# Ledger of designs, part 87: designed miniproteins, single chains, continued (4)

Each design is a single chain, and the fold is of that chain. pLDDT is the mean over its residues in the fold that is shown.

## One batch from the design tools (miniprotein)

Design m15016
Fold by ESMFold2-Fast:
Structure m15016 (fold): chain A 90 residues (1-90)
Amino acid sequence: PEELWEELLKAHEEYEEARRLLLKNLNGPEEVREAARQALLEAGRKYREALERLDAARQQLDPATQRELDARLSQYYREELQKLLEERNK
C-alpha cells in the first residue's frame, strides 16, 4: 500500500504539472500546446492507473488498514500536494 500510495502522489503531481503547463501555454504556438496536451493525456492515464491499483489493493486490506489509508488520502495527500503547488507558484 505504501508503494502504491507514493505512486499515486507522484502521478497526481505529474498530472497537475502537465495541466499547468497546458494552461500556461494556452495562447502559445500550436506545436507547444499540442505537446502539452499529449503530456496531460499521458499523465492523466498514469494517474488513473495508479488510482485503480491503489483501490484494488485497498479492497484486499483489513478494515482498520483501509480506514488508515482513507484518512491518509484525505488529510496528508491534499496537504502535501497543496504545499508542493504553492511552493512551485512562488
Scores: mean pLDDT 74

Design m15017
Fold by ESMFold2-Fast:
Structure m15017 (fold): chain A 78 residues (1-78)
Amino acid sequence: AVSPAELAALLREFARELIEKLGVPEEEAGRMVGRLAALIREHRLSLAQARALIKKALELLREGKSIEEVLAEVEKLA
């Protein structure tokens, strides 16, 4: 399982990319970050698995998928 400090660092970077690079509103970015954090903790994912899940979420968003579609896809992968 990923450490709390490593998870916090990953999620901070993810939130920054959502808001600054992808233009996701802060409220929606917070919801997405919270959902991914819950999935990573619930499934006790490793640091590598957590990074892969975040990378997949960012790739799907860059492809133009909605936040709801992205959340559904990452839930299947966790």
Scores: mean pLDDT 82

Design m15018
Fold by ESMFold2-Fast:
Structure m15018 (fold): chain A 95 residues (1-95)
Amino acid sequence: SNDDRIQKLKELQEEMESLVELMKKHPQFAPYYQQLLVDRLMDILSLISDQELRDQLLELGGQMLDAIENKDFDKVEETFKQIKKLIEEEIKKLS
């Protein structure tokens, strides 16, 4: 149901936000947090039926991963905020 989808999207988004904050505080563990972020993003994509939104999230996800590889954690936070906004807009549409 849409309610179950909304709940899972909220949980996954909160997990990603926590991982981004942990990565900023403990950049030495960035490769570990990167893998967890990828797993959560893939789970989010599996819940999105809108192809345009999936493509936007994949593009932003790629930019976030590039920022992690470059150790640009300000850019990681910036790209995650864009991902978060798109997910929150989708949750509002499903509500």
Scores: mean pLDDT 89

Design m15019
Fold by ESMFold2-Fast:
Structure m15019 (fold): chain A 89 residues (1-89)
Amino acid sequence: RAAALERIRRATKAAMEVLKNGLSQREAAEKYGVSVSSVSTARRLLLLGHRMSTELSEEDAEEVLRLLRRLGLPEEDLAEAEKAIREAL
């Protein structure tokens, strides 16, 4: 569990550098020691999260959960995320 959460943390930091500082997904992946696909997935999560802050939709909520599963978020943390998203809807 700890290793999966640390990988997600690094992928999220990498995605933030892509969005804020204009790094390529490849450069960010190398800097944080994650795969390019993990950076791409985390970037999509951050963009959906930003969109949901203005226009919350059930479709965007489902996509967020799908991307969290793809990043390898543990089942326990996925269940907590599902509950939080459902409560926000």
Scores: mean pLDDT 75

Design m15020
Fold by ESMFold2-Fast:
Structure m15020 (fold): chain A 84 residues (1-84)
Amino acid sequence: EVHEVQDEEILSLINQFISDLLSGKKVIKKNPEALKKIKEAENFLKVYPHNEQAHFGLIKAYAENGEVDKAIKEYNNFKKIFPN
């Protein structure tokens, strides 16, 4: 299944991105596109709370918008919903 490969790749990228932000290796600017993606992902998750792609999208959008704490919180929520 395609989602399995994408899941592993996305998780790896998210972990690297968050780690780089926390260590100060990356600097990102507030992004209006990212804010829109956050709202869209939040609305989608209200209807489909167990959608893996939506959780990944929300985590990425928070990180792209410089909201690292929220990205980490959503990643932790993702791990609780999808522990494997």
Scores: mean pLDDT 69

Design m15021
Fold by ESMFold2-Fast:
Structure m15021 (fold): chain A 72 residues (1-72)
Amino acid sequence: MSTEERERKARQIALESLSKASELLSQGDKQGAIDTLEQGKRRVREVGEGTAVGEEMVRLLDGARETVANLK
C-alpha cells in the first residue's frame, strides 16, 4: 500500500470515527463516543503508523476523546 493510500485511509477512518462519536454524544452515549474514538485511534495507527497524516489523525482523535471525557 502506498504512503498516499495509507494517509487517505487514516483520514477517512478518523472522520468516520468523529462522525459516529458525534452521533453517540447527541444520543447521550458519552461512553460509546469515547469507545468509538479509542477504536478509531487504534485503526488509524494500524494503517497510518509512521505517516505524518496518520500521526496527526491519532492526535486529533485523542484530543476529541479528552474533550468528550471532560464533558459533564
Scores: mean pLDDT 85

Design m15022
Fold by ESMFold2-Fast:
Structure m15022 (fold): chain A 68 residues (1-68)
Amino acid sequence: SALRAKLEAVRPQLTPLELATLEAYIRHGGDLAATAASLPGLDVADVRRLLARVEEKTGIPRAELRTL
């Protein structure tokens, strides 16, 4: 799928947990609460922290990450 292909491009820069959080975030159209609910043991604050780390590592702003 297009989503999978775009995620593979950033995979080498991310930990498995960061990648899983990014995948969930994209699947839920940028909805933080829905993203947190889909990830076992994570709350919204955890999701925000992990996405901030993804932004830091990839240099891709959150608005652009939503379009992956």
Scores: mean pLDDT 80

Design m15023
Fold by ESMFold2-Fast:
Structure m15023 (fold): chain A 115 residues (1-115)
Amino acid sequence: KKEKIEIIAKALVKLFSIEEDVAKEIAERLLKEREDELVLFLSALLALSKEETRKDEELSQAVADFLRTLVKNNNLSEEEIQEIIDKLEELLKKHNVDLSKSESELLKELKKILS
């Protein structure tokens, strides 16, 4: 649990320049409230860590919108949250991102890139 939070938080700091304490809170909320979307989100972080996909403004915006669902008092409806999740999944499929990888595999790859 603690190691997962640290890996995700480090990725958020490195890719989005989020403050470390805020990144840890986002990672904790992801694991508690959005566990079903964890594989989708980790796949998106790995895609953005690659030079070719890093410049994709639409994918970067979709990830930023997903991060908004994990911010306290975001004022988003359940319908708006689902639309954000659906759009992120659609964009990852358009970029031929492998969504069949396990959480464990994605975390290992992310940790390797961040080290």
Scores: mean pLDDT 78

Design m15024
Fold by ESMFold2-Fast:
Structure m15024 (fold): chain A 68 residues (1-68)
Amino acid sequence: DDRIRQFQAMLDAGASYSDIAAFLRSMGIPQSDINNIINNRRNTSDDTSYDDIRQNMINTFRRILNSI
């Protein structure tokens, strides 16, 4: 829960992809899963809201944490 809150705070602060990747690596998340989280932001249409992108990234991160 605290890790998810930290991740949400980073997204809300406009953290760079490199900062997000560094945070996820610090938790032992493999690069393939980090790429999935980051690619959720990239693989959305220009018409997709930031909130939808943000929520998809958070949901992916939550699933990965539950798998570790």
Scores: mean pLDDT 71

Design m15025
Fold by ESMFold2-Fast:
Structure m15025 (fold): chain A 74 residues (1-74)
Amino acid sequence: MQAAIDAMIDEAARKNGVPKEVFEDRIRELLAAGVSEELLALAAQGLLQMSVAGKPPAQELVEQGRRLEEELAA
């Protein structure tokens, strides 16, 4: 699961010219907050689709993570 997320982030970073390390830091934050690998995979899939629309991957990943944290906190 994490390997799949890593692959998606790598592709998004390549397409948008953003270092992969930025997304790895975000993934680490979400895992530390208790977000499951399955939720992270879902977020990464959404991030990749949004990146195709021309939005910066890091920004979309942060927004998706915030939404997932809200769901978990509910």
Scores: mean pLDDT 59

Design m15026
Fold by ESMFold2-Fast:
Structure m15026 (fold): chain A 86 residues (1-86)
Amino acid sequence: MDLIVQATEYMSQAVEAGLAGDTEKAVEYAKKAIELAMKANPSLLEVIIGGLNSVRNYLISKGDYEGVEKLTKLIEEAKKLLEKAK
């Protein structure tokens, strides 16, 4: 099965969950997307980081500061993984 397709599907689920206010599921799906991206093509982390930033901005607008903190930590983790893959 195509790992790139799976990573993209998990990222789509992460964005959907985040916009629905389910930050725990958003983090779980995003972690799966990051794991698959690292196995398939680490450059996909740039797309994942972009998606997570969009969800984080949405949570800021909703006043979900706990969710913002969780997504910020995950974004920083993804950025570190992307730098190590270069």
Scores: mean pLDDT 83

Design m15027
Fold by ESMFold2-Fast:
Structure m15027 (fold): chain A 79 residues (1-79)
Amino acid sequence: MRLRVVTTAYDASGNLLSESERLVEAEPGALVDVTVPALSQTANVVVTVRDAETGETLVTLEATQAAGQSLTLRAGVPP
């Protein structure tokens, strides 16, 4: 299935620091790795995986990213 992966990063005050989007082909039950490049400040990162055709949200992940460090999150697509 075709997935739309949206990655957003916010500062402690909720200001948007970065946003990226990509399309990925994956099977139900597959794992999708999402890498967020290093930011100049600590960020709250939200990764949303959607069905690209329907727009339905399949998975949402949240993590804290330390300043100066890249972050990789692994999202499991529902079977």
Scores: mean pLDDT 81

Design m15028
Fold by ESMFold2-Fast:
Formats: sequence, structure tokens, C-alpha cells
Structure m15028 (fold): chain A 96 residues (1-96)
Amino acid sequence: DREFLEKVAAEVDDFAGLLALSLLNALEVLGVETIEEAIKILEEKGLLEEARTIRAAWEVIRALLEGASPEEVLEILRRLGEESMAEQFEEQLKSL
């Protein structure tokens, strides 16, 4: 996952690129190479909200790269219970 995220962060300057940088930072801080490993470590430590946030960011990056609409991205974030991230995404859409 690290190589994929590094490529996205280097080639994409939009919201997906920013999420890729955030996920790369999470992998570095946790000392892991995959999103699945990062989620498992956070869940093991009882950091369930943080684990959900990492999962949501990963699903959003993949959806955006597959051409998902802003509405589809908001559905993913709300389905995963990431209301704060959904609000931040809506705010960014209003500033464009």
C-alpha cells in the first residue's frame, strides 16, 4: 500500500492526494507497510475511531481514483460513521 500511496501523493494534487499523504504518515508512525496492518494495530490498542478513520480515508482514495462523484464519497464517509471527515469534504467542495 505504501508504494500505491506514494504514487497517488506524487501525481494527484486534489483531496485524494492529501488523503494519500495522511495515510502515508499513519503507516510511517505505526511502522507498517499496509492499511490492513495499520487498522489491526489501532483496533488491538482499542483505538476504534482512529481505525475507522484510516479505513474511510482508504476507501475514499480508491473511490476517487475510480472516478467516484462527490456524492458517492460522502455516502462512503457517512456509511463508515466519519461525519467529521464528511463535513470537511463538503466544506472543501464549497471553497472550490
Scores: mean pLDDT 73

Design m15029
Fold by ESMFold2-Fast:
Structure m15029 (fold): chain A 85 residues (1-85)
Amino acid sequence: SLSPGGIVRRAFNQILGIARKTLSDEEFDEVQDRIGQILLENSDNPMLGLEKSMQVIIDTLEKKNPEAAEQAKKIYEEMKKEIKS
């Protein structure tokens, strides 16, 4: 079984993978830059930084590809349920 941190990292990697396949190289670079900023701003709470980063990816996907955004949202919701159990 994964630790709570492992569950969050798995979800983040899956959602980032959707973005990488869905977005253009330029759009993906912009998302990665913003993720870097969020992780720096939340360096004292890395799990919160990853959750906020996932929200930014989902928001970006909703504007570009709503179907990919729904896949990412499901991963995020499943992660939240798995952590709670």
Scores: mean pLDDT 88

Design m15030
Fold by ESMFold2-Fast:
Structure m15030 (fold): chain A 92 residues (1-92)
Amino acid sequence: KIKELLEQAIESLRKAGEASPHKEEYEAAVRLVQEALRNIDKPEALSLLEEAIEMAKELYEQDLRDGNYAAAGHAREAIRKLKEALALLKEK
């Protein structure tokens, strides 16, 4: 279910932020996912999720390069869940 995947993604992004010096940026990604969740039945949910995925990918690459492997692991899980939700949303 899309809502469950987005809530799981939010949890993973928050765990990434707690393990990363980029906490504020992970919080911004969480906000994009929360806005998408509030607007799930609107076209803007797609663009919000795409922005969240790109932001999470950048943060994942940064944390991976900097050796923040715990944060990178949580970011990778969030990206996976966001991509699953996006695919399901596009099939509506």
Scores: mean pLDDT 87

Design m15031
Fold by ESMFold2-Fast:
Structure m15031 (fold): chain A 82 residues (1-82)
Amino acid sequence: SSEKIQQIEQLLKEKLTDLQERTGGNPDLAKAFLLNLSKEIVDLYNSEGASTESIADLLVEKAGLSEEEARALAEEIVELLE
């Protein structure tokens, strides 16, 4: 749902402390990045075989987080989506 996407956007905004560096300080790029990543996370979670590990892998690939940071954030996202 759109509400779950918004909840994930807010969590990502809080946890991705380097978001301004990633987007060159452009607020439109920051918003688009958060929205697109949140949508991909929700779509992945709703797919067959979705797991905390698969969400962590997506966060490493798309957000450039370390494996440790990605796993911790993925656990928070899964708890939020349950």
Scores: mean pLDDT 79

Design m15032
Fold by ESMFold2-Fast:
Structure m15032 (fold): chain A 78 residues (1-78)
Amino acid sequence: DEGFQLITGPLEESRRVLEEMERSGVLSEEKVEEIRRKLAEARRLVETRMPPSETKKKLLAEIEALEKRLEEVVAKIS
């Protein structure tokens, strides 16, 4: 489903980029801001487009986990 890919695609890409930054120890402020924007948009789409469901809960939990991991990576490398 194209609508689902609009959420999961950016989340998967964000996770990959975060892992790369953590592994290399190189922080890109531009990529950090892009990830923040993608996570904010994914959260908005999940909250506004999805009815209450276990899938919605799982996606919100995944977004929250990525937001927390981004903060941890930024703090660790900075």
Scores: mean pLDDT 79

Design m15033
Fold by ESMFold2-Fast:
Structure m15033 (fold): chain A 90 residues (1-90)
Amino acid sequence: SFREVLERLRRAAQKKAEELEKLAKELESQGKLEQAKKLREAAKRLKEAARKLDRALRGEVSEEEARKYLRDAAEAIVEGSKVKGEALAE
């Protein structure tokens, strides 16, 4: 169902945010502050996306707005994966 898609993507966004925050802490301990900052910014975007999807799950927004939140969350996950890849390449 649409509700199950919202819940799965909310969990995926939250999990990706946690992965990026953990990596940011590891990079900060290595003095890689610029890469850590980019990871934290990506994690913040993912947490915001998860929060918006949580609002959609509570029926607080229209289906059209919920679909927009799904697209935004998917884009945030893709961008987070890209930022992670770039951070690990150095």
Scores: mean pLDDT 88

Design m15034
Fold by ESMFold2-Fast:
Structure m15034 (fold): chain A 75 residues (1-75)
Amino acid sequence: SSAVEALARLSHLLEQLAAGKEVDEAEIERVLAELPPEHAARARELWEQVRAGRLSLDEAERRLLGLYLEVLDAE
């Protein structure tokens, strides 16, 4: 599933962001384009919360796992 692969890429990008590395916005937009609209909105909010320092990587990964399970159930 492209959506499952997109969530795996998002996990990697979140790790890079949490490590203080620069992430290309085009990579985030590519990931979000592979997700259903409701999941894309939640993934974007998750990304923005981590970028703002309001959410730890560990919490972000737990929430991302929830999205992953919902995507699998929706397929």
Scores: mean pLDDT 82

Design m15035
Fold by ESMFold2-Fast:
Structure m15035 (fold): chain A 88 residues (1-88)
Amino acid sequence: EAEEYLRKGKELLREAQRHLELGRQARDAGDYETALAHFDKAIELADEALRYFEKAAKLGHPEAPELIEQVRKLREEALREKGAVVAA
């Protein structure tokens, strides 16, 4: 179960990373509506990944704490970049 939660979290984290990059590409192209949608999706997926990693951590999985930290950093990055687009 802990390994399954870790695996699902990693899949969601990879999707969040993809959406963060797509948001950056859209922003750089001047497509702010598309950029905001991708940043919102990255935040949503990061929140889901965090819940899975927290479940894995409660079950004692040794990799979970590092992945929780990684997800939190990605979420903060997506929030910061979304804020910059909204302010523009």
Scores: mean pLDDT 88

Design m15036
Fold by ESMFold2-Fast:
Structure m15036 (fold): chain A 79 residues (1-79)
Amino acid sequence: SAEEERRRILEEAERKIKEAEEIIRTNLIPYIEAGLTNKAVPEELKPKIPLGSKSILEAVKKAEEIIREAKRIKEEVLK
């Protein structure tokens, strides 16, 4: 039903938000603390961080974009 589809979309958006927040918290914070600000994103993090990121700050910006997009989808569905 339309209700079931909306619920699935909301759950997917929430999952994406948590995923992006986890990238920032568990993968980016240790690198920032190690003084890796403005350095290229490590190869290990590239699969988890949006493609094309060349610095830790750029990776954070892209994660924030994912969160914004997912929140917009949630708002759209809740209309």
Scores: mean pLDDT 65

Design m15037
Fold by ESMFold2-Fast:
Structure m15037 (fold): chain A 111 residues (1-111)
Amino acid sequence: MLDDVRRALAAAARALGLEDLAERAENARTPQELIDVAREMGTLLAGPAAGEALGAAVEKVLNSDSIDSETMFQLIDEVTAADPDSRRLNLFASLLFSEVAGLDAQRKKQA
């Protein structure tokens, strides 16, 4: 899960032009470092409430063995609720959590 979150955060950040944060996500070594990067990403996209929501959602993913489609949609809804009018936050959350779910599903097919 740590590697899946790392890759998904970096990919989502790059898609929105957040190159410095994408690099920080790739270089993160601990769950806390990924949570801190996610919080900073959310804050830049839609302010402090979005940062806290994104950090909490990433922590929930890191503490989970798997992310299915229902959990993915719930996490997107939880993050976007911090700023429902932010198209950038909505796009970022959708890209991040769909990538995590996709990577998790691919890993399970190989096991």
Scores: mean pLDDT 81

Design m15038
Fold by ESMFold2-Fast:
Structure m15038 (fold): chain A 76 residues (1-76)
Amino acid sequence: MVTKSDIISLAKFLKAPEEVIEKLEKSSVEESLKLLADFIKNTPGAFGKALAYLKEELPEEVAKELYEKLHELLRK
């Protein structure tokens, strides 16, 4: 199960602005995923960096869930 902490850690790894991090902290898990996906979509190279983080830093089960949710949001 993906937690708010997992989402914020990925955003910090991607060097998201403090303003984006604050919005993530105030949002639900579902809203935070949408905000993170929007940041990745609008930031060149961020998706590749996110994939590297998921592979190396998160447990396999959490990484798969987060990848699937982000991939779905990025296609919209």
Scores: mean pLDDT 80

Design m15039
Fold by ESMFold2-Fast:
Structure m15039 (fold): chain A 65 residues (1-65)
Amino acid sequence: SGEDIVREGEEIVEEAKKEFPDDKVFLDSMEGGLRRAKALVEQGDLERARLVVDAMRARFDRLKR
């Protein structure tokens, strides 16, 4: 559902804030991704919203490794 997609994006942003609290550019990018995913959910584009959140997770995982 759209709520599940947004929730996953919010969890990624909170994890990013904990792991990289001083990386303002990265955190702004993650917040931007979440805003984009929320807008796509509001438009009913759940497939693109999921792709945005998946891309956020992949970027976070690459940086954390």
Scores: mean pLDDT 87

Design m15040
Fold by ESMFold2-Fast:
Structure m15040 (fold): chain A 85 residues (1-85)
Amino acid sequence: MRPTLRIKLTLTQDGDSTLIRGEAEKTVDGKTTKASFEERTPLTVDEALAALKSLADTPSGGGVTVESLKVDEEAKTAEIVYARA
């Protein structure tokens, strides 16, 4: 099974910025490791969601591709899966 990195994001508006809470799951040879992170961006939630959608249009380099991108504007969540070719 090919290596994958799955990132789940939850976006919360805080004034004129967005708080991003993320969960990353990396699977290699059936073994899954998980990590959580929090970041702030000086973008609104809508601007941050638009930036995430643009990742689908970015050419992959170094043998890594965006396998799937799901953005839920109502729930203000996103899920990104990266995979090696």
Scores: mean pLDDT 75

Design m15041
Fold by ESMFold2-Fast:
Structure m15041 (fold): chain A 82 residues (1-82)
Amino acid sequence: AEALREEGIAYLERLGEHLVKLAEEAGDEEAARAAEEAARVGIEAVRAAAADPSALPEALRERVERAAERLREAMRRVAERL
């Protein structure tokens, strides 16, 4: 369980790095920041779920949803520029 959590965190870190690089190559600083924020909030959510899998705080869930939506919009712009 703990090993799976660490693997999930490592995966999110790598994904975040790749998305930031893609955004930087497209010259979209806002997209790079959106990718950084999404990775950060996602990792925070994984850590919180590992501590208490029955309770993701509502505020953290809302932050994940907002970060995901911001990332989605930012990646659409990056794709349009590539």
Scores: mean pLDDT 77

Design m15042
Fold by ESMFold2-Fast:
Structure m15042 (fold): chain A 84 residues (1-84)
Amino acid sequence: SSLDRPVTQEDVDALVAELESLVGKDLITSFSKRVHGLALAPLFRRLTGKKSTLLTQEDLDAIRAALEANVGKTWREVLEAAAK
């Protein structure tokens, strides 16, 4: 399963670069990317802000920090932790 693939710094940098282009835009509408069959935008919104659909720089910084802390863990572990 692709979920058992480790998170790399390249994965983090690529995702954050894509999200950085969306700062000031609605995350749910503008970022429909799925990683290993899971919708990332709703999960990232849960991690950073329960009610805001607008991606802020503060939200992006929090997402980057959370992903970087999990480099070397599987995507499954990261996404399951975010869902709890």
Scores: mean pLDDT 68

Design m15043
Fold by ESMFold2-Fast:
Structure m15043 (fold): chain A 55 residues (1-55)
Amino acid sequence: MSAQEKANALARALQERYGLDEDGVLRVLARVRDVASLIALVPGLTRAEAEELLA
């Protein structure tokens, strides 16, 4: 899977599973670097879910 395909998959998951709007998704994509940063940016996300999304 390419970096763009991974980014698109993450964006879709954030919208569908966590209810983020377009601005929220763009903020996460601009700032996410690792599992810890993803958990910090998305309220209610577990470590296991973050690891799955970034796999």
Scores: mean pLDDT 77

Design m15044
Fold by ESMFold2-Fast:
Structure m15044 (fold): chain A 85 residues (1-85)
Amino acid sequence: EEELKKAKELFEQAAALAREAVATVASDPERARALLAQAQALGAQGVAYLRKAGLSHAEGELGKLNKEAGELILAAQNALAAAEA
């Protein structure tokens, strides 16, 4: 229960930071890189909490949040790579 609650909070925070990273790429690529790194770290912590709860993958609403966080992190990675090219 507590592990799943923490996983949810971490995925929500990771998604928010990844969105901020995408928005920041054009104006401040260095800040965007820092935000992306933080989003990746929080996403990894969320997955660790799922594993502590005995889950190999997220399901239902938690699965949607994990997928959204991953998609936003990927979008931030792609935006940053394009800006640095």
Scores: mean pLDDT 82

Design m15045
Fold by ESMFold2-Fast:
Structure m15045 (fold): chain A 106 residues (1-106)
Amino acid sequence: SSAARLAARKKLEEEITEGVAKIVKGVALTIFRKALKTSTPEEVERKAREELEFVARQLGKIYGVDEEDVRRILEEGLRVLEREGVSPEALARALDLMERLAREIA
């Protein structure tokens, strides 16, 4: 039935979203770890934004997810660091927010 086909597709989309959320979290962690090691906030923000654009494009191509959705999720994580400053606690909150948003958009 068409209903069974829709249910199967929804489950596959949920599994893909969980995988994408974990990848986004891993990439964000790498970007933010670089931020913690850099001497100037402006250089960190510039490099992070460049990496966000590249990653959103690659995830769109590889996993067929919307580049704009991936970019917005990564930018929301960066905004947590802009508001709270760069710390392990702010990084943990940023990663948790990004993972939650990735799951909610699917």
Scores: mean pLDDT 68

Design m15046
Fold by ESMFold2-Fast:
Structure m15046 (fold): chain A 96 residues (1-96)
Amino acid sequence: DIDAILEKHRAAAEEAEKNSSEDEKELAKLQLKIIELVADLVRKYGLDASLQTWEDVRKKLLEAGMSEEEVEKILKELEELQKKADEVAKKIKEKK
């Protein structure tokens, strides 16, 4: 259920705002943004919300009739957001 995932990430972002760590706030915001973009794709292109990988997303978007160039643009944006989230998460882990 994509709505339950969105609610969970929204709650995490709100909690992070209260907990004062700038890195934790940034990570929660990045994770929420990724899930919001995925939810948009689920709603617009009928993607299965159970998709677990970017490869699955690519395949489904192509099957839905999106051009290869459009798919690459969307996946690149999601990949950059995920990379930034991973970098912030690593900083949080290394500080402890």
Scores: mean pLDDT 73

Design m15047
Fold by ESMFold2-Fast:
Structure m15047 (fold): chain A 70 residues (1-70)
Amino acid sequence: MKEEAFRHVLEQVRENIEEAIKRNDLEQIRQGKAVLSRLAEEARKAGLDEVTKEAERLIQYANEHIRSLQ
């Protein structure tokens, strides 16, 4: 139950970040990154290693695009 909820939020945030990247919307990418950072922290506290790693990977992906757009 809890893991499924985390995965659902992760998928929604991933789609939002990918769309923001396509639009070069730096502010939306930063917003998505903030949500992912909170999600990764909560997933880590819950012992959901796979969800934590996927969130961290998506944060790195967002950081690379933020850097390229600056």
Scores: mean pLDDT 82

Design m15048
Fold by ESMFold2-Fast:
Structure m15048 (fold): chain A 98 residues (1-98)
Amino acid sequence: MSPLEKAGREALDETIADEKAHAKKYRSLGNYKLAKAEEEAVKTLEEIRKEPPHRALLLASATEGTLAMHYYILGDNETAQEELDHASRLDRLFEALA
């Protein structure tokens, strides 16, 4: 595995861990709707992780961008920015692997 492929795997694993943390946070706050959205994002990202590294980064970036838009619509700009930061990191690694 190249250093760049390793960086891509680490970024995806960090993104999955962050979404798991968000799911736990929202469940503890009694926000089951947001907890479910985060849990579904985690399942999607775990399936994406099985794809070849380059494709996984593209699909994960798109998933995070979609989640960010959802939070912006809800007025949660802080969480939206966190999801956009993950999307940007994954997209940058996708471009580097192309």
Scores: mean pLDDT 85

Design m15049
Fold by ESMFold2-Fast:
Structure m15049 (fold): chain A 77 residues (1-77)
Amino acid sequence: PVLLPTDPDLTPLDLAAWLGDEEALARLLPQTSEEEILAAARKGVPIAYNLARHGAPVPEELQGAVELLEKEGSIPV
């Protein structure tokens, strides 16, 4: 069960990350700018986790959050 956010500015990337849609993320991440990734993170979308899960480059500003999740065992390794 997933609950969609009510932000009218949500991009397809934001929705794919919120839903954990692996196919959509695989298609969108190569086309996504660093600014779009940071904007998604500022909206509270779990973009850093989804970037790490798909092996995509994580912006430095979000890298600390990914490292914390990995250390706490919140990400399957």
Scores: mean pLDDT 61

